# Ledger of designs, part 5: designed miniproteins, single chains, continued (3)

Each design is a single chain, and the fold is of that chain. pLDDT is the mean over its residues in the fold that is shown.

## One batch from the design tools (miniprotein)

Design m8139
Fold by ESMFold2-Fast:
Structure m8139 (fold): chain A 94 residues (1-94)
Amino acid sequence: GSSQLLSPEETILLEARKLHPDAKSLTYEQLREAAYRVTEKYSPGLPYYSDTVLDAMWSSLDPENSGVITADDMIAYGERLGISPSLMRKLLGL
């Protein structure tokens, strides 16, 4: 799908799922890797996402400081962004 139809946060989550399709949970490093890959695809040589955006996103996804985010964490985050659970599952292949 086009990144123009997704928020930066949705785009990062989708890329993380594409990079780690068999993973049932994601780490901060996997999310950061996805953010860097999105930057390479859409803004080569420039930061597409700041550490501030990534850190704020992670704090919302992992408020308990577990060190990983699960499918349920991603669904709950999507609901806070106004995205239905069904749509989030389809977007992320959950």
Scores: mean pLDDT 73

Design m8140
Fold by ESMFold2-Fast:
Structure m8140 (fold): chain A 82 residues (1-82)
Amino acid sequence: SLYEEALEAGLEAVEGYRRGDAARATGGALRALGLGIEAREDPEKKEEIIRAVEEAARYARERGEEEAARTLESLIEGIRKL
């Protein structure tokens, strides 16, 4: 599902931050953004993506990955403005 794809992308970003893997962190964030851009004209799909990225941000907060959480939260704000 679109939610699962966006969640996978967000969690990849979190894992990238956790491991100090900038390519993985950036790749995950860009995939989530790409999904948001593709869904920009569909409010229901856009909200599904936002909910998935919010879940990834919560996961990051729970694990003390504050920078990952901030990046994903900024991404959510960007997607909402599309």
Scores: mean pLDDT 89

Design m8141
Fold by ESMFold2-Fast:
Structure m8141 (fold): chain A 77 residues (1-77)
Amino acid sequence: MSQTTVNSMQHAVNVNEDVFRQGLIDSGLSESSANQIIDMIRNSTPDTDPNQLLQQISTIAQQSGATDVSQSFNDNV
């Protein structure tokens, strides 16, 4: 995952958090897990490793029972 993707995710969360959260919930995540992912993205910096961020997101998604979070992030802003 590129730094551009992380910046795009941060922009999406900052512009419309509710839409981004709804996209995560529609992907099979609970509201609590979606909020954890949003908080993680909001707290990321330009120095945040995009691959580590994606791994943490995938871990939260798996704990929620969601199976396709990585694909959702490619298809949804």
Scores: mean pLDDT 66

Design m8142
Fold by ESMFold2-Fast:
Structure m8142 (fold): chain A 78 residues (1-78)
Amino acid sequence: SSMVEERLAAIAAALISLKTSKMSAENKQKVRQLLLEAERAVRAGDFATADAHLREALALAKQDGDEELAEKIEEALR
């Protein structure tokens, strides 16, 4: 569905942004795990679980001041 495709594309963009992120190594690893779990949840049609993981990733990106990553995660949340 278009909804699944749009969310997966947004998560992929967030994962690409994470590679050049200035976040701490610990928070980068946590965000990577959360984004991968969100991707799995979207593919399974579990949008509630995906949204929970994306919100946790967004909080970490905002905490570390990575505005570009935060924006890409917000796109995945719609």
Scores: mean pLDDT 87

Design m8143
Fold by ESMFold2-Fast:
Structure m8143 (fold): chain A 73 residues (1-73)
Amino acid sequence: MGKKFAEETYKKVKENPEKREEIIREAGKKLAEMAEKDQDVAAEAALTLEKLDEELAQEVLRYAAEYQKEKEE
């Protein structure tokens, strides 16, 4: 599941660079929610994104971390 999510996120950013920020925001939120349910799936998604585009992976992870932090565990 994580691999598919990462590949779709990467494709959307490449096909819609003008919506990059929106795509990253949604991906980060979904990744944070995914991590709450299954940390292994979230880790797989992050690793797959890093292989496809390290910069994109870092931005999605940063957004996910900030979203999770503000949500207050």
Scores: mean pLDDT 80

Design m8144
Fold by ESMFold2-Fast:
Structure m8144 (fold): chain A 94 residues (1-94)
Amino acid sequence: SIVDELEALAKEFEEALRNEDIERALEILKKMGKLLEENKDKLSKEELERIEEIFDRIESAVLAYELRTGKRHEELLEEMRKISKILREAKEKI
């Protein structure tokens, strides 16, 4: 399922941030955004709620990374903003 695929990608994203591999973290966020965009019209309310929880955890992981390292990457924030827009659009349909 898309939820299971996004959960697996979120785990890989958390690992990339732990390793300070920002290039890998960006690749994962872009892949997650594409999957979400491709499937946004097919999501049930329950799937959308679980996906929102996944992205809340991603936002928390980025904040924790910034607090721990003192580093901020605008590219990560831009990809997260794009995902937030897709989630908002999906939510408006349910």
Scores: mean pLDDT 86

Design m8145
Fold by ESMFold2-Fast:
Formats: structure tokens, C-alpha cells, sequence
Structure m8145 (fold): chain A 78 residues (1-78)
């Protein structure tokens, strides 16, 4: 039974590490998009501010919609 307990602890530790990596990647992508928008044009800066305001009030649907719009506009500028 001790070996079974050790395997369960190892699996939980790996699960937490994977979740942390995914969360870090998602947050890094969001932060990168918003930072790039702020440095690009006044229009994209305004959209980035709106996205942050939506996040601050817990309106994640609006925030993510705005972030997707920003990402698309940044891609168009390439």
C-alpha cells in the first residue's frame, strides 16, 4: 500500500506541474498580446485598455473577445 500511495502522490505532483505550465503559457500569451498592442497604435492601445477593464470587473467573455480582436489586428500589421 505504501508504493500505491507514493505513485498517487507522484501523479498529483505531475498533474499540478502540467496545470501550472498551461496556466503560465496562457497568461504569457495574453500579456504578450496586450503589451504589443500598447506599443503599436493608439487604436490597439485603446482595445488593450478595454480588455483590462473587462478583466478587472470579471467580464472574461468581453475581455477574451477584445484580446482576440487585438491578436487579429496585430497579425494584419505583419
Amino acid sequence: EEERRRLEERRRALGRQIADDLFAAMQADRDRILAEAERTTPELRALAEQAREAEARGDLSTAYGLILQIARKLDELK
Scores: mean pLDDT 72

Design m8146
Fold by ESMFold2-Fast:
Structure m8146 (fold): chain A 51 residues (1-51)
Amino acid sequence: MEERLARLEEEIREEERLMERYKKEGNVTGYVAAAIRRIGLEIEKELLRKE
């Protein structure tokens, strides 16, 4: 459980890094896609916390 949570947190951080990179590049489509993936990971993290 804790290991899965830590991996989700790391994946969320990677999406945040991609969002920052796309923002600097002016890649709006990439930014939005990364933001959507981040939201999905955050939902999965909250579901794990409810266990």
Scores: mean pLDDT 81

Design m8147
Fold by ESMFold2-Fast:
Structure m8147 (fold): chain A 88 residues (1-88)
Amino acid sequence: SSSEKYRERIVEEAKKMTDEEIKELEKRYKELREELLKVVSKEQQEAIKQMEKDIEQLKKSGDELLYKEALLQGVGELEKLKEHIKKQ
């Protein structure tokens, strides 16, 4: 399935990430979040805030792989949203 292939790609990328790459991804996530929260609908703002809470909970859980997966997925979703807004 397409969702299973997407998950496999995210897991493979997460496993390869160095601590330095994680730090850069965390920075990119924060930058995208700050930019998008200024321009998106209230519904999209709530979705972004919920995603942030989910990622933070995974970080606190100590499940490093799940945290990396969630962070990669979160950045990907915010990048897609940014591109969608630019095309309008």
Scores: mean pLDDT 82

Design m8148
Fold by ESMFold2-Fast:
Structure m8148 (fold): chain A 117 residues (1-117)
Amino acid sequence: SLKEEIKKKLDELYSVLEQLLADVRAGRVTRDQLLAKIEEIVRLFNEIRELAEKEFPDDPEVQKLLDRLGEVVGRIVQAVQDYLDGRISREEFVARLEQLLAEFKKIVEELKKYIDS
C-alpha cells in the first residue's frame, strides 16, 4: 500500500541520515561523498512528499508534518554546506546533525502515528 511505502521510505531516509552522522563522526568523509549524500536525502524526501500527497490529498495535517520534515532536511543540507565552506568545525557539524536527526525522528514518529490512525 502507499501507506506502507511512505513508512518504508521514511525509515530509509532516517537510515541514510544515521549513516551520514556516523561517517562525519569517523572523520572519513570527502566533499564528493557529502554532496552525493545530500542529493540522496533530498531525492528521498521529495519521493516521500509525492507519495504522501497521493495518499492524503489536501490533508492540512500531513502538509504541516511534511513542511516540518522539509525544514529539517533543509537545515541538514545547510549544515553540510557550512561544513564544506569551512564555516563550522567537524565537532559543530556533528552536534548540529545529532540535534537535527533527533528532531527528524520525532516528526517521523508523529507522521507514522497519523498514517496509522
Scores: mean pLDDT 90

Design m8149
Fold by ESMFold2-Fast:
Structure m8149 (fold): chain A 89 residues (1-89)
Amino acid sequence: SKIAELRRRAVFVGAEVGVLQIHIFVSKKTKQPVPKHVVERLDELEAEARELLAEAKRLGDDATVAEVQAALDMIRYNKELIAEVQKSL
């Protein structure tokens, strides 16, 4: 169903954010700048997550709305972590 496809996309966004978080963590631990491609991909995932949130709200899919909101919270956390890493250099 359309709802099932939307939910799978939301889960994949969250999974990709998790992978990017590993790269950010490595940068923090090695005291190296966060790679530009990691920052750019996180911005792309935020745009996709916002698109998914709008679609889920239009469909009244509260479960997918909650899942996308969780992914957006992870993205926000990781953006703050990037700022912390960059400030500590």
Scores: mean pLDDT 88

Design m8150
Fold by ESMFold2-Fast:
Structure m8150 (fold): chain A 79 residues (1-79)
Amino acid sequence: SMAEQLAAFRAEHGITDESVAAARELLGPEVEAIVREAAGGDELQYLAMLHAVLRESEGDAALARSDAFLKRVITRTLR
């Protein structure tokens, strides 16, 4: 099920509700909307994109919100 896939992905990558909230804050609402659209309603895809953003931006909001960074992360995490 989707719930099982989400739980497994969270456990594998050490994803917490706090890390998800941190990724959303880092992106801001406008850029978060772009990430949601890119995920196409796939909750696992969305979670994978948020995880990659948090890990690879290292807390740099300017980097996380840049077109080049987002294109790279979105392209690499799409499945």
Scores: mean pLDDT 83

Design m8151
Fold by ESMFold2-Fast:
Structure m8151 (fold): chain A 91 residues (1-91)
Amino acid sequence: RKVSVETLNLVAEADFMALGLRARGDTSPAAREAIEAAERAVEALNALDDEAAREAAERAIAAARSLGVTPTEGALALVDAALSARRKALA
């Protein structure tokens, strides 16, 4: 089993978009589908299943885009979570 660089990039993009949706607290069925598809993409990537990882990532990205979330929003959510964790540790 081999994973392409293209598939790695798609899974990363899907994962960042899912982080953005989680940070928003969006519990809509569409947001849940996008998050679940991103989780499946990561699982398939860990199993070195290139085709399954790519298909799941593409589904997650399409669903997340329909909700207006971007990979940049997910990256910012990661930074905010790290800062929030530090704030709690210092409190």
Scores: mean pLDDT 80

Design m8152
Fold by ESMFold2-Fast:
Structure m8152 (fold): chain A 68 residues (1-68)
Amino acid sequence: SMLDELLKELAREQAEKVVKELSKTVKIESYEVKVLSPTKAVAIFESEGKKYEITVDLLTGKIEIKEA
């Protein structure tokens, strides 16, 4: 539906914003954003030889960072 597409874009934009804020304090060598569902996106990035995942959940408002 049109609503699902709008939600997916909001999730993507939120993940992009989190990566940009982190890049001000953490060296991010590369990143990729994937939309997992209309309300959830993940950004995968590399910093200092390690891979990390940032998950953004629009339903809970939670932002989680984990080593991949």
Scores: mean pLDDT 82

Design m8153
Fold by ESMFold2-Fast:
Structure m8153 (fold): chain A 79 residues (1-79)
Amino acid sequence: MESERERARREIDRMTDDRKATLQAAVDAGLISQAQRDALIARLDRLRDEAHRRLDEGEDPDRVVEEFRRRMRETAVDL
């Protein structure tokens, strides 16, 4: 059975992949440019890497996931 940290890591990865798919759909629909999509993916990858590091450092998995969701929402507003 996965640990809480392993479940949090998988949830972060799943949210990251879902957001990348949404950004690609936005490019395909003409809502954002390819360059904007690439910049947002780079920010998203940095947020994911930071969340993974925090999990590896033994932070509370639920808090790491919630902070990741919050920062993901902030990234959407910056559009």
Scores: mean pLDDT 81

Design m8154
Fold by ESMFold2-Fast:
Structure m8154 (fold): chain A 101 residues (1-101)
Amino acid sequence: TDHLRQLGDYYLQLGDQLYRQGRYATAGAFYSLAGNYYRQAGDLRRAADLYIRAGQSYLQAGRYDSAALSYQNAADMYDQLGDTDTAQRLRQQARQLQQQA
C-alpha cells in the first residue's frame, strides 16, 4: 500500500542519514524497519534490498548476529520471489556470519 511505502521511504532516509554519520548499528535497524514496511506493502524485492543494506550496516558495526538475521530476512524475500539460488547464497552467508561472532 502507498502509506506503507511512504513509511518505508521515511525510515530508509533516516537510515541513510545515520549511515553517513557512521552510526552503522542504528542505520541497520532503520534499514531493517524500512524493509519491514516494504514487505508489508508487498514490495518484496525492495524489502530484500533493504534487508541486505541492514546486514551490510550491521557488519560495519561488527554486529554479526544482527547481520546474519538481516541476510536471512532477505533470503526469505527471494524465496517468495522464486529466486531460490539467491536465497540459498544469502542463507549460507548468514550461517558463516553466525560462526564468526
Scores: mean pLDDT 90

Design m8155
Fold by ESMFold2-Fast:
Structure m8155 (fold): chain A 62 residues (1-62)
Amino acid sequence: NPLTREEELLQALNHLGYNVNSREELLALYEQDPAQIVQKLSEYLQVSQGTIVHHIQLLQKM
């Protein structure tokens, strides 16, 4: 795969105007407004909100 799920989420968030460069920064951003981050990533990546939540939960376990 050209990008990992983590790399894809980080690139999507940066394209959406958020300045995040690491998993820790991504998770901190998510904790501030989970619903908005899930909605924007879901729309940008064209996947369900449940898929985004699942990917973020996997990152939280690492």
Scores: mean pLDDT 84

Design m8156
Fold by ESMFold2-Fast:
Structure m8156 (fold): chain A 97 residues (1-97)
Amino acid sequence: VEEKLKELEAYAEEARKKIPAIAQETVDYLEKNPEEVREQLEETLATDPNPAIRERAKFLLEVLKLDREEQLKKLEAYLKEELDAAVAAAKAKLAAA
C-alpha cells in the first residue's frame, strides 16, 4: 500500500509538470480547427447520454469563445482539477483495500 501510494504520488507530480504543455497543445489544435471542434462539441452536448461528457463539452465550448491567454488558464485549471480528483479517488481506493 505504501509503495503504491509513493508511485501514485510520483506519477501525479510528473503529470502536473506536463499540464502546461498539454494545455498549449490543446489550444494550438483548437486554433487550427475551431469550426470542426465547435461542431463536434455542439453535437456531443446535444446527443451524448452521459451528463459528465455533456458538461465537459459545454466547458470546452465556453473555452473556444476566449482568447489564447484565457484558454490556456482555463485548460490548465481544468486539467489540474481533473488530475487532483483522479489521484484522490485512487488514494481512497487504496486506503479502502
Scores: mean pLDDT 78

Design m8157
Fold by ESMFold2-Fast:
Structure m8157 (fold): chain A 74 residues (1-74)
Amino acid sequence: SPVDEAEALAAEARARVAAATTVAEVQRIMMDFLSRITELIEAHPEDAEALRALMNETMREMDDVRAALLAAEA
């Protein structure tokens, strides 16, 4: 299902972000995830609400990692 695909994309993005060591790496992962989840939402408008909720939660988690790396670089 689109939700199962989105969950897999979110899990992949979280794993990649956990291995990232720079702000630039996290930003690339976030942009890649956003692009892929947006395509999935456009392909499945019937599931758009659930997919956007997962997108927002996953993006928030990744942004927390980005913020922590930014603080470490300052």
Scores: mean pLDDT 87

Design m8158
Fold by ESMFold2-Fast:
Structure m8158 (fold): chain A 62 residues (1-62)
Amino acid sequence: MKVVVVGVNVSREELEEAGRLAAEEFGADEVEVIEAKDHAEASELGRQARADGAHAVAGAGL
């Protein structure tokens, strides 16, 4: 199953760590991390990830 992590105002290292933790929490076979420019884009990217078949979507950053 696929898990997508969308980050806002986070470093690449923080985003990769969030992806690793999400994979462990959900037992995911595939993890994708996406950097968004703001919360509005993060919301849209999360919605699109769900539409594209992601089992779970998690957020990182404020």
Scores: mean pLDDT 78

Design m8159
Fold by ESMFold2-Fast:
Structure m8159 (fold): chain A 92 residues (1-92)
Amino acid sequence: MSPFTQKALLEYLRKAAQALAQGIKENWSADQIVAQLDKIRRDVLKKADDINPNAIDTRVKIEIMTQVLKDAVQQGKVQQTLAALEQEIRDM
């Protein structure tokens, strides 16, 4: 994975994990967590696109990860998803 893609993905994963942790702490609905994940996705992709508009691999990875996280949240697996994200961040 390119250093640019790794940095962008790591920023995304850290923000997503923070959003899940905050959602658990404040007892957010699945819809509120999903909305926050979509906001993070848009913000990170906009920044990545401004720096490197040809970073298609970065965009694809963040889009796929966002869909996986949204699906897990909708299935009520928020705590398990947070633990998995924290592990993924450590493995990068």
Scores: mean pLDDT 83

Design m8160
Fold by ESMFold2-Fast:
Structure m8160 (fold): chain A 96 residues (1-96)
Amino acid sequence: SSGIRHLDLALRYIGTAIGYLRQGDIDLAIQYANRAIDHLNRARQSAPSVSSLLDQAISHVNQGIDYARQGDIDSAIDHLRQAGLLVSQARDTLLS
C-alpha cells in the first residue's frame, strides 16, 4: 500500500540521518530527518488508523533534530531510534 511505502522510506531516511550524525555531518542528518517527516505525514494521510503512532514518531524526529542542532548527538540518535521503533510498530499494525 502507499502507506507502507511511505513508512519504508521514513525508516530508510531515519537510518540515514543516524548514520550522518555518527559521522558528524549534522546538516545532512537534519536534511534526511526532514525527509523522514515528509514521508511520515504522507503515511498518516494514507493510513489514518496508525496516525497516533506516527504523530509520536514525528515528535521524536523533531526532538532528534533539536538535539542535533545543539550538538547533543547521543540524545539526537536516541530520539531518532525511538521514532524508528514507532514507525516499525505502525508498519507491523498495517500488515496485521
Scores: mean pLDDT 93

Design m8161
Fold by ESMFold2-Fast:
Structure m8161 (fold): chain A 112 residues (1-112)
Amino acid sequence: HMEKELEERLKEMEEKYGHEVSVAQLLTGDGTLKPVIVVTNNPAAPYEKQLEAIRRAVELAREIGAAGVVLDNLPSDARGAELVEEMERLRREAGLARGAAALTLEAQGRAV
């Protein structure tokens, strides 16, 4: 069942990459609830592991039809900017739309 597979994938990402991954529900303008993947980044992890976590989060968002991906706790330096650029690139390649809630969370870190 999709819910069990999603829960198992979230747990795998948390154990493998050291990031907390959760799903939030976004109320869209048409009155529908759409899932958003939320990744609490571990800035102490190696940069490549941070990139891998973002890639997996975007892939998961595409698979479940999520409205977008939100990154929390990004570094405020050049590496944080590079992670945002990579996430935006992957989001466009995956065909994910930029969500309104993601834009409102931009000031709280990095949102797609």
Scores: mean pLDDT 63

Design m8162
Fold by ESMFold2-Fast:
Order: structure tokens, then C-alpha cells, then sequence
Structure m8162 (fold): chain A 99 residues (1-99)
């Protein structure tokens, strides 16, 4: 049972780290900024909000131009899902409204 608990904890950490790393990559920000934003650092949260709005606008514009439409749609869905998972549904709604 201890080995099973260690595996579960490891998987939960990997999932959390993976989400931070994926969002950091999508936004062009360091993982440390994503971590600080999740911890409630308002300066880091503002950096994430600004980067997310900019990235969402870029992806929507690519779709309008017919450039990499499938990839752009997938990245928009992933971005929205990660923002909702890490910062909650209000932040996800604010992102969609501002972009």
C-alpha cells in the first residue's frame, strides 16, 4: 500500500507540473511565474492574464486567416482548459471576454 500511495502522489505531482509547464510554454513565460500566480502572487497573475489574452488573440487571428486552423483551435481549447483548471472558471470567463 505504501508503494501505491507513493505512485499516486508522484502521478499527482507530475500532472500538476505538466499543467504548469504546458501553460508556461503556451504563454512564453517561465514555469516559476505560473507557480507564483497559482500561489496567489498578484504581479505574477497579472503577467499570466496579459500573456493569456495576447495568446488567445493570436490564435483567434490565425483561425480567421485560415492559418494552422486545427492547431490554433486545439491550442485555444487547451489554454482555456488550463486557465480554468489552475485559476478557476471566473478567470477563464474573463480571458474569453477580454480576448
Amino acid sequence: SLAEEDERISRDFEKLDGRYELLAGLLGLPVSVIQRAVEGDEEARELVREAAVRRLRELRERERRGEDVRAARTQRLVLRTLVEALFGPEEARALEARA
Scores: mean pLDDT 80

Design m8163
Fold by ESMFold2-Fast:
Structure m8163 (fold): chain A 89 residues (1-89)
Amino acid sequence: SLLVEKAKEKAIAGDDSPEVVAVLMGLPPEEVREIRREAGMTDELGAEIRALMLSLSEEQQKKFNEETKDEKDPKEILAKAKAFLKEIK
């Protein structure tokens, strides 16, 4: 979608806001805030997840978002992102 493309452009420009990350991860922004608060999201972990999402096409991002919408553990989200990237290559 156009929202995913705009979020990708913002993330490339260094915007790591919950709103931008939520679009890339297919989560509500409030869920991204909860994940960061509850699990102690590090800057390194967030950057790694963002970099992986930015490597995906819009269609691939939508598929990943559907598969991970119920996942709240940032380490599990990263693991699923890495597995998803391997499966689509």
Scores: mean pLDDT 69

Design m8164
Fold by ESMFold2-Fast:
Order: C-alpha cells, then structure tokens, then sequence
Structure m8164 (fold): chain A 74 residues (1-74)
C-alpha cells in the first residue's frame, strides 16, 4: 500500500513540475514575441494553446492527487 501511495504522489509531483516548466516556457515565448509587430494577436493565440495544454496537465495531476487521497482514506 505505501509503495502505491508513494508512486502516485511522485507522479503527481512530477506533473506539477512539468506545469511550472510549461509556464516558464510560455513566459519566455511571450518575451520573444513582444518584439514582433503582430504581438497582440500572436500572444492571444499562444496563450489559448498553452492554457489548453496546461489545463490537461493540471487535470491529470489533480486526478493522481485524488487517487492518493483515496488510498490514504482507505
């Protein structure tokens, strides 16, 4: 039981780290794009696409966190 719980928590932690790195990449991309003449349109499209991907990673991490909580409650 402890091994299963530890594995779920480790996977959730790694996904949260990927979300943080994803935000860093987005911020770097915004900085680079701020130098382009069509920045506002490009920024909006970039932000939408990254929000979708980030949301999927966050949802997966939350699901693993819920599974870990269920194992603690059992």
Amino acid sequence: MEERLARLEEMARRLRELVARHEDILNEARELLSRQPDYDDLKDELDRNFAIRRGRLEARAAELERQAEALRAA
Scores: mean pLDDT 78

Design m8165
Fold by ESMFold2-Fast:
Structure m8165 (fold): chain A 78 residues (1-78)
Amino acid sequence: KWKEHEEKAEKLLAEDPTSEEALRHLVEAAREALKAGDYESAAKMYNKAAKIAELQGNLELARFLREAAEYAAKLAAE
């Protein structure tokens, strides 16, 4: 379930707010949420992952993740 990935990411972020492992877990959580039709949660997970990418200085990845979050949010609004 996507919540298990979110919980793992939150624990990792408590130790290191720039955790690459946490970013990967949040992206997987977002993908699983999309598969489940939970578009609001998918958007939330992509936005959390984007914040980590921004803190890492990976602005290209951050922009991609923000765009993915916006797309998921549009699906949630339908």
Scores: mean pLDDT 84

Design m8166
Fold by ESMFold2-Fast:
Structure m8166 (fold): chain A 92 residues (1-92)
Amino acid sequence: MPQILPIPDIVKNIPLFKEGDVGYIRLEEELSEEEKEAIKKLREKGVTLIAIVRKELAENAREAGFDYVIEVEDPRTLPPEEELALVEKALA
């Protein structure tokens, strides 16, 4: 069964994902080159990637290769249940 899992560290968590899984991450700043390479590897594995970002980072996240980008006022203030609800809504 495909998993929907938070990604606290996109570089470190690459091995946790398999084809058909969905990973979501809260982005507070611009992605590093190491993080962009991790996104590429996860997408090559067939993982769907979702970014939860401020409006200012939305274009950066799309260019980095996220499948879905969810714009919020401040991702740091999102409760875990609200974060997951946004992810599920984006996948519907």
Scores: mean pLDDT 80

Design m8167
Fold by ESMFold2-Fast:
Structure m8167 (fold): chain A 96 residues (1-96)
Amino acid sequence: MKLFEEPKENHLKVADVNIKIAEANKDNPYLQALLYTSAAVEYILAGDVEKAKEMLEKAKQAMPNHPLLPDLERAIKLYQEGKVEEAKKIVEKIIS
C-alpha cells in the first residue's frame, strides 16, 4: 500500500532513528559502530553520500576495527565515482 511513497524519505527517517539510538548507547561501542554504519547505508540508499561519510567517521570513532567498515568505505568510494548500483549492492550485503 505504500508503494508510491518516495523510498528516499523513508531511508532518511530510518537513518535519523539509528543515529539517535547510537547516541543513547554510548556504553556500547560495537552497537554504536553498527548503528552509525546502518545510518550510512540508509544515506547511500537515499543518495546522500556526504551524510554517509559523516556516519562512517562516527562509526570509526566508536570502533575503528569494526568488520563492516571496509565494505562501507568501499561503497562510499564507489558512489562518489558514480558507480551507484555497485555501492548499493555492497550496502545491501552489510545490513542483510
Scores: mean pLDDT 80

Design m8168
Fold by ESMFold2-Fast:
Structure m8168 (fold): chain A 108 residues (1-108)
Amino acid sequence: MEEEEKKEEEKKKLEEEKKRFEERLEEQLKKIEEMLAKLEELVKKGELTVEKLREITGDVGAGVAEAARKPIEEGKLEEALKRAKEESRIFEDLARGIEAAIERSKKL
């Protein structure tokens, strides 16, 4: 029946959407790790500024940028790095929780 064919097509679209979401999630996690490595290098050099923070975080790390901005303005670069790592860890924990939920839905 036509309704069963539509449900099978929707199921395929959902599986493809889940796969694309998982791929984007892993890509975002990798970008966050690369961003943190760049921030750590700049902190070690004493070169971390609000402008460089914005360039490194871009649109992906807006929350990380906001968490680190005030410590940078206050000259507390090590505190800025700590806040950036804590914010990124919260995102990573949420991301892994979402991945686990998606994986469970595939096994059902």
Scores: mean pLDDT 73

Design m8169
Fold by ESMFold2-Fast:
Structure m8169 (fold): chain A 74 residues (1-74)
Amino acid sequence: MMMGVLLTVPREKVAEVEAFLKEHGGELLSRVDLAGGRVLLGARIPEEALEELRKLVRELGGSLLDDGPWVDNP
């Protein structure tokens, strides 16, 4: 099952998150630059990789804000 996630990381760490997503069959969907050198990222990732992503984000000094099933409306 695919999961939609919303997370923040320092701007310097975006490339590491993007590389992780690509390695695990996910993709970066959106990016919003925030004040203080942080970035808000929207992404899609397989459920099996979600906990590993959560660990990575925490290690990079970020926060995973929201996660839920990805549902494409027909």
Scores: mean pLDDT 79

Design m8170
Fold by ESMFold2-Fast:
Structure m8170 (fold): chain A 83 residues (1-83)
Amino acid sequence: SLEELIEEARAKVEAGDVEGGVELMEKALELIKKNEHSLEEINAALEVASQVYVLALEQGDVELARRALEIGNEIVKLQLKKS
């Protein structure tokens, strides 16, 4: 589920595993694209994507930071689309 992916991604961030965090958030983005989700769930996903981005920057991993930023941007676009 989306909630499980978000919690796993948070655990990866806490462990310093940016790559694992990015991979889980890419899966979360695919679920958000394919199914109805509450604004609260989408906001939680965006929060974790932002945490992954900050961690990637702290570790100096420019490519993982770019991937995390792209995920965050796509989540924001989905929030802004009218139903």
Scores: mean pLDDT 83

Design m8171
Fold by ESMFold2-Fast:
Structure m8171 (fold): chain A 95 residues (1-95)
Amino acid sequence: MEKDKKEAEENLKRAEKARKEVEDLGRQAEALGDTGGSALLNRMAEAVREKIEKAREILKTGTPEEGKKVAQSTAGSAEMAREFAQSLLDAVKKQ
């Protein structure tokens, strides 16, 4: 019970950190003149934010198992978005 809640909360913190990193990478892409990439990363950060909000609601209203599962999925999605954002910025910097 407490372990599942702690793991869910840790995963949601990881997702929040990844979301902020995507936003920061989007700002860097904009500064380098990649307005399209910046817009895409801003949309991805927003999608991650919405998923985090839904995951927090499930953690609050659902079972601990459901909360843990959704938090893990949310963290994975956020980390994937962050990796994509870094790859996009790295490609822009090589130009």
Scores: mean pLDDT 84

Design m8172
Fold by ESMFold2-Fast:
Structure m8172 (fold): chain A 80 residues (1-80)
Amino acid sequence: SAEEEEVKKRIDELDDKLQKLAKQFYANLDKLSKEKAREIVIKLASVTSLILAARIFLELGDVEKAKEYLDKAEELLEEL
């Protein structure tokens, strides 16, 4: 469906954004305090898990659940 195609595109775009942020985080790790690094690691791990959940629900045909997890991932990633 058109909604499934939209959700898949959003997941792929968010995953690309996450990978770019992770690379930037790694490149700047020496410039971060341990406290800030730990906060970012927790958020990156959380966003990764939410994206994985969204992909799995989409594959199962549960578009509503996929969107729910995607929305949570997008909101959390904006905090980075």
Scores: mean pLDDT 88

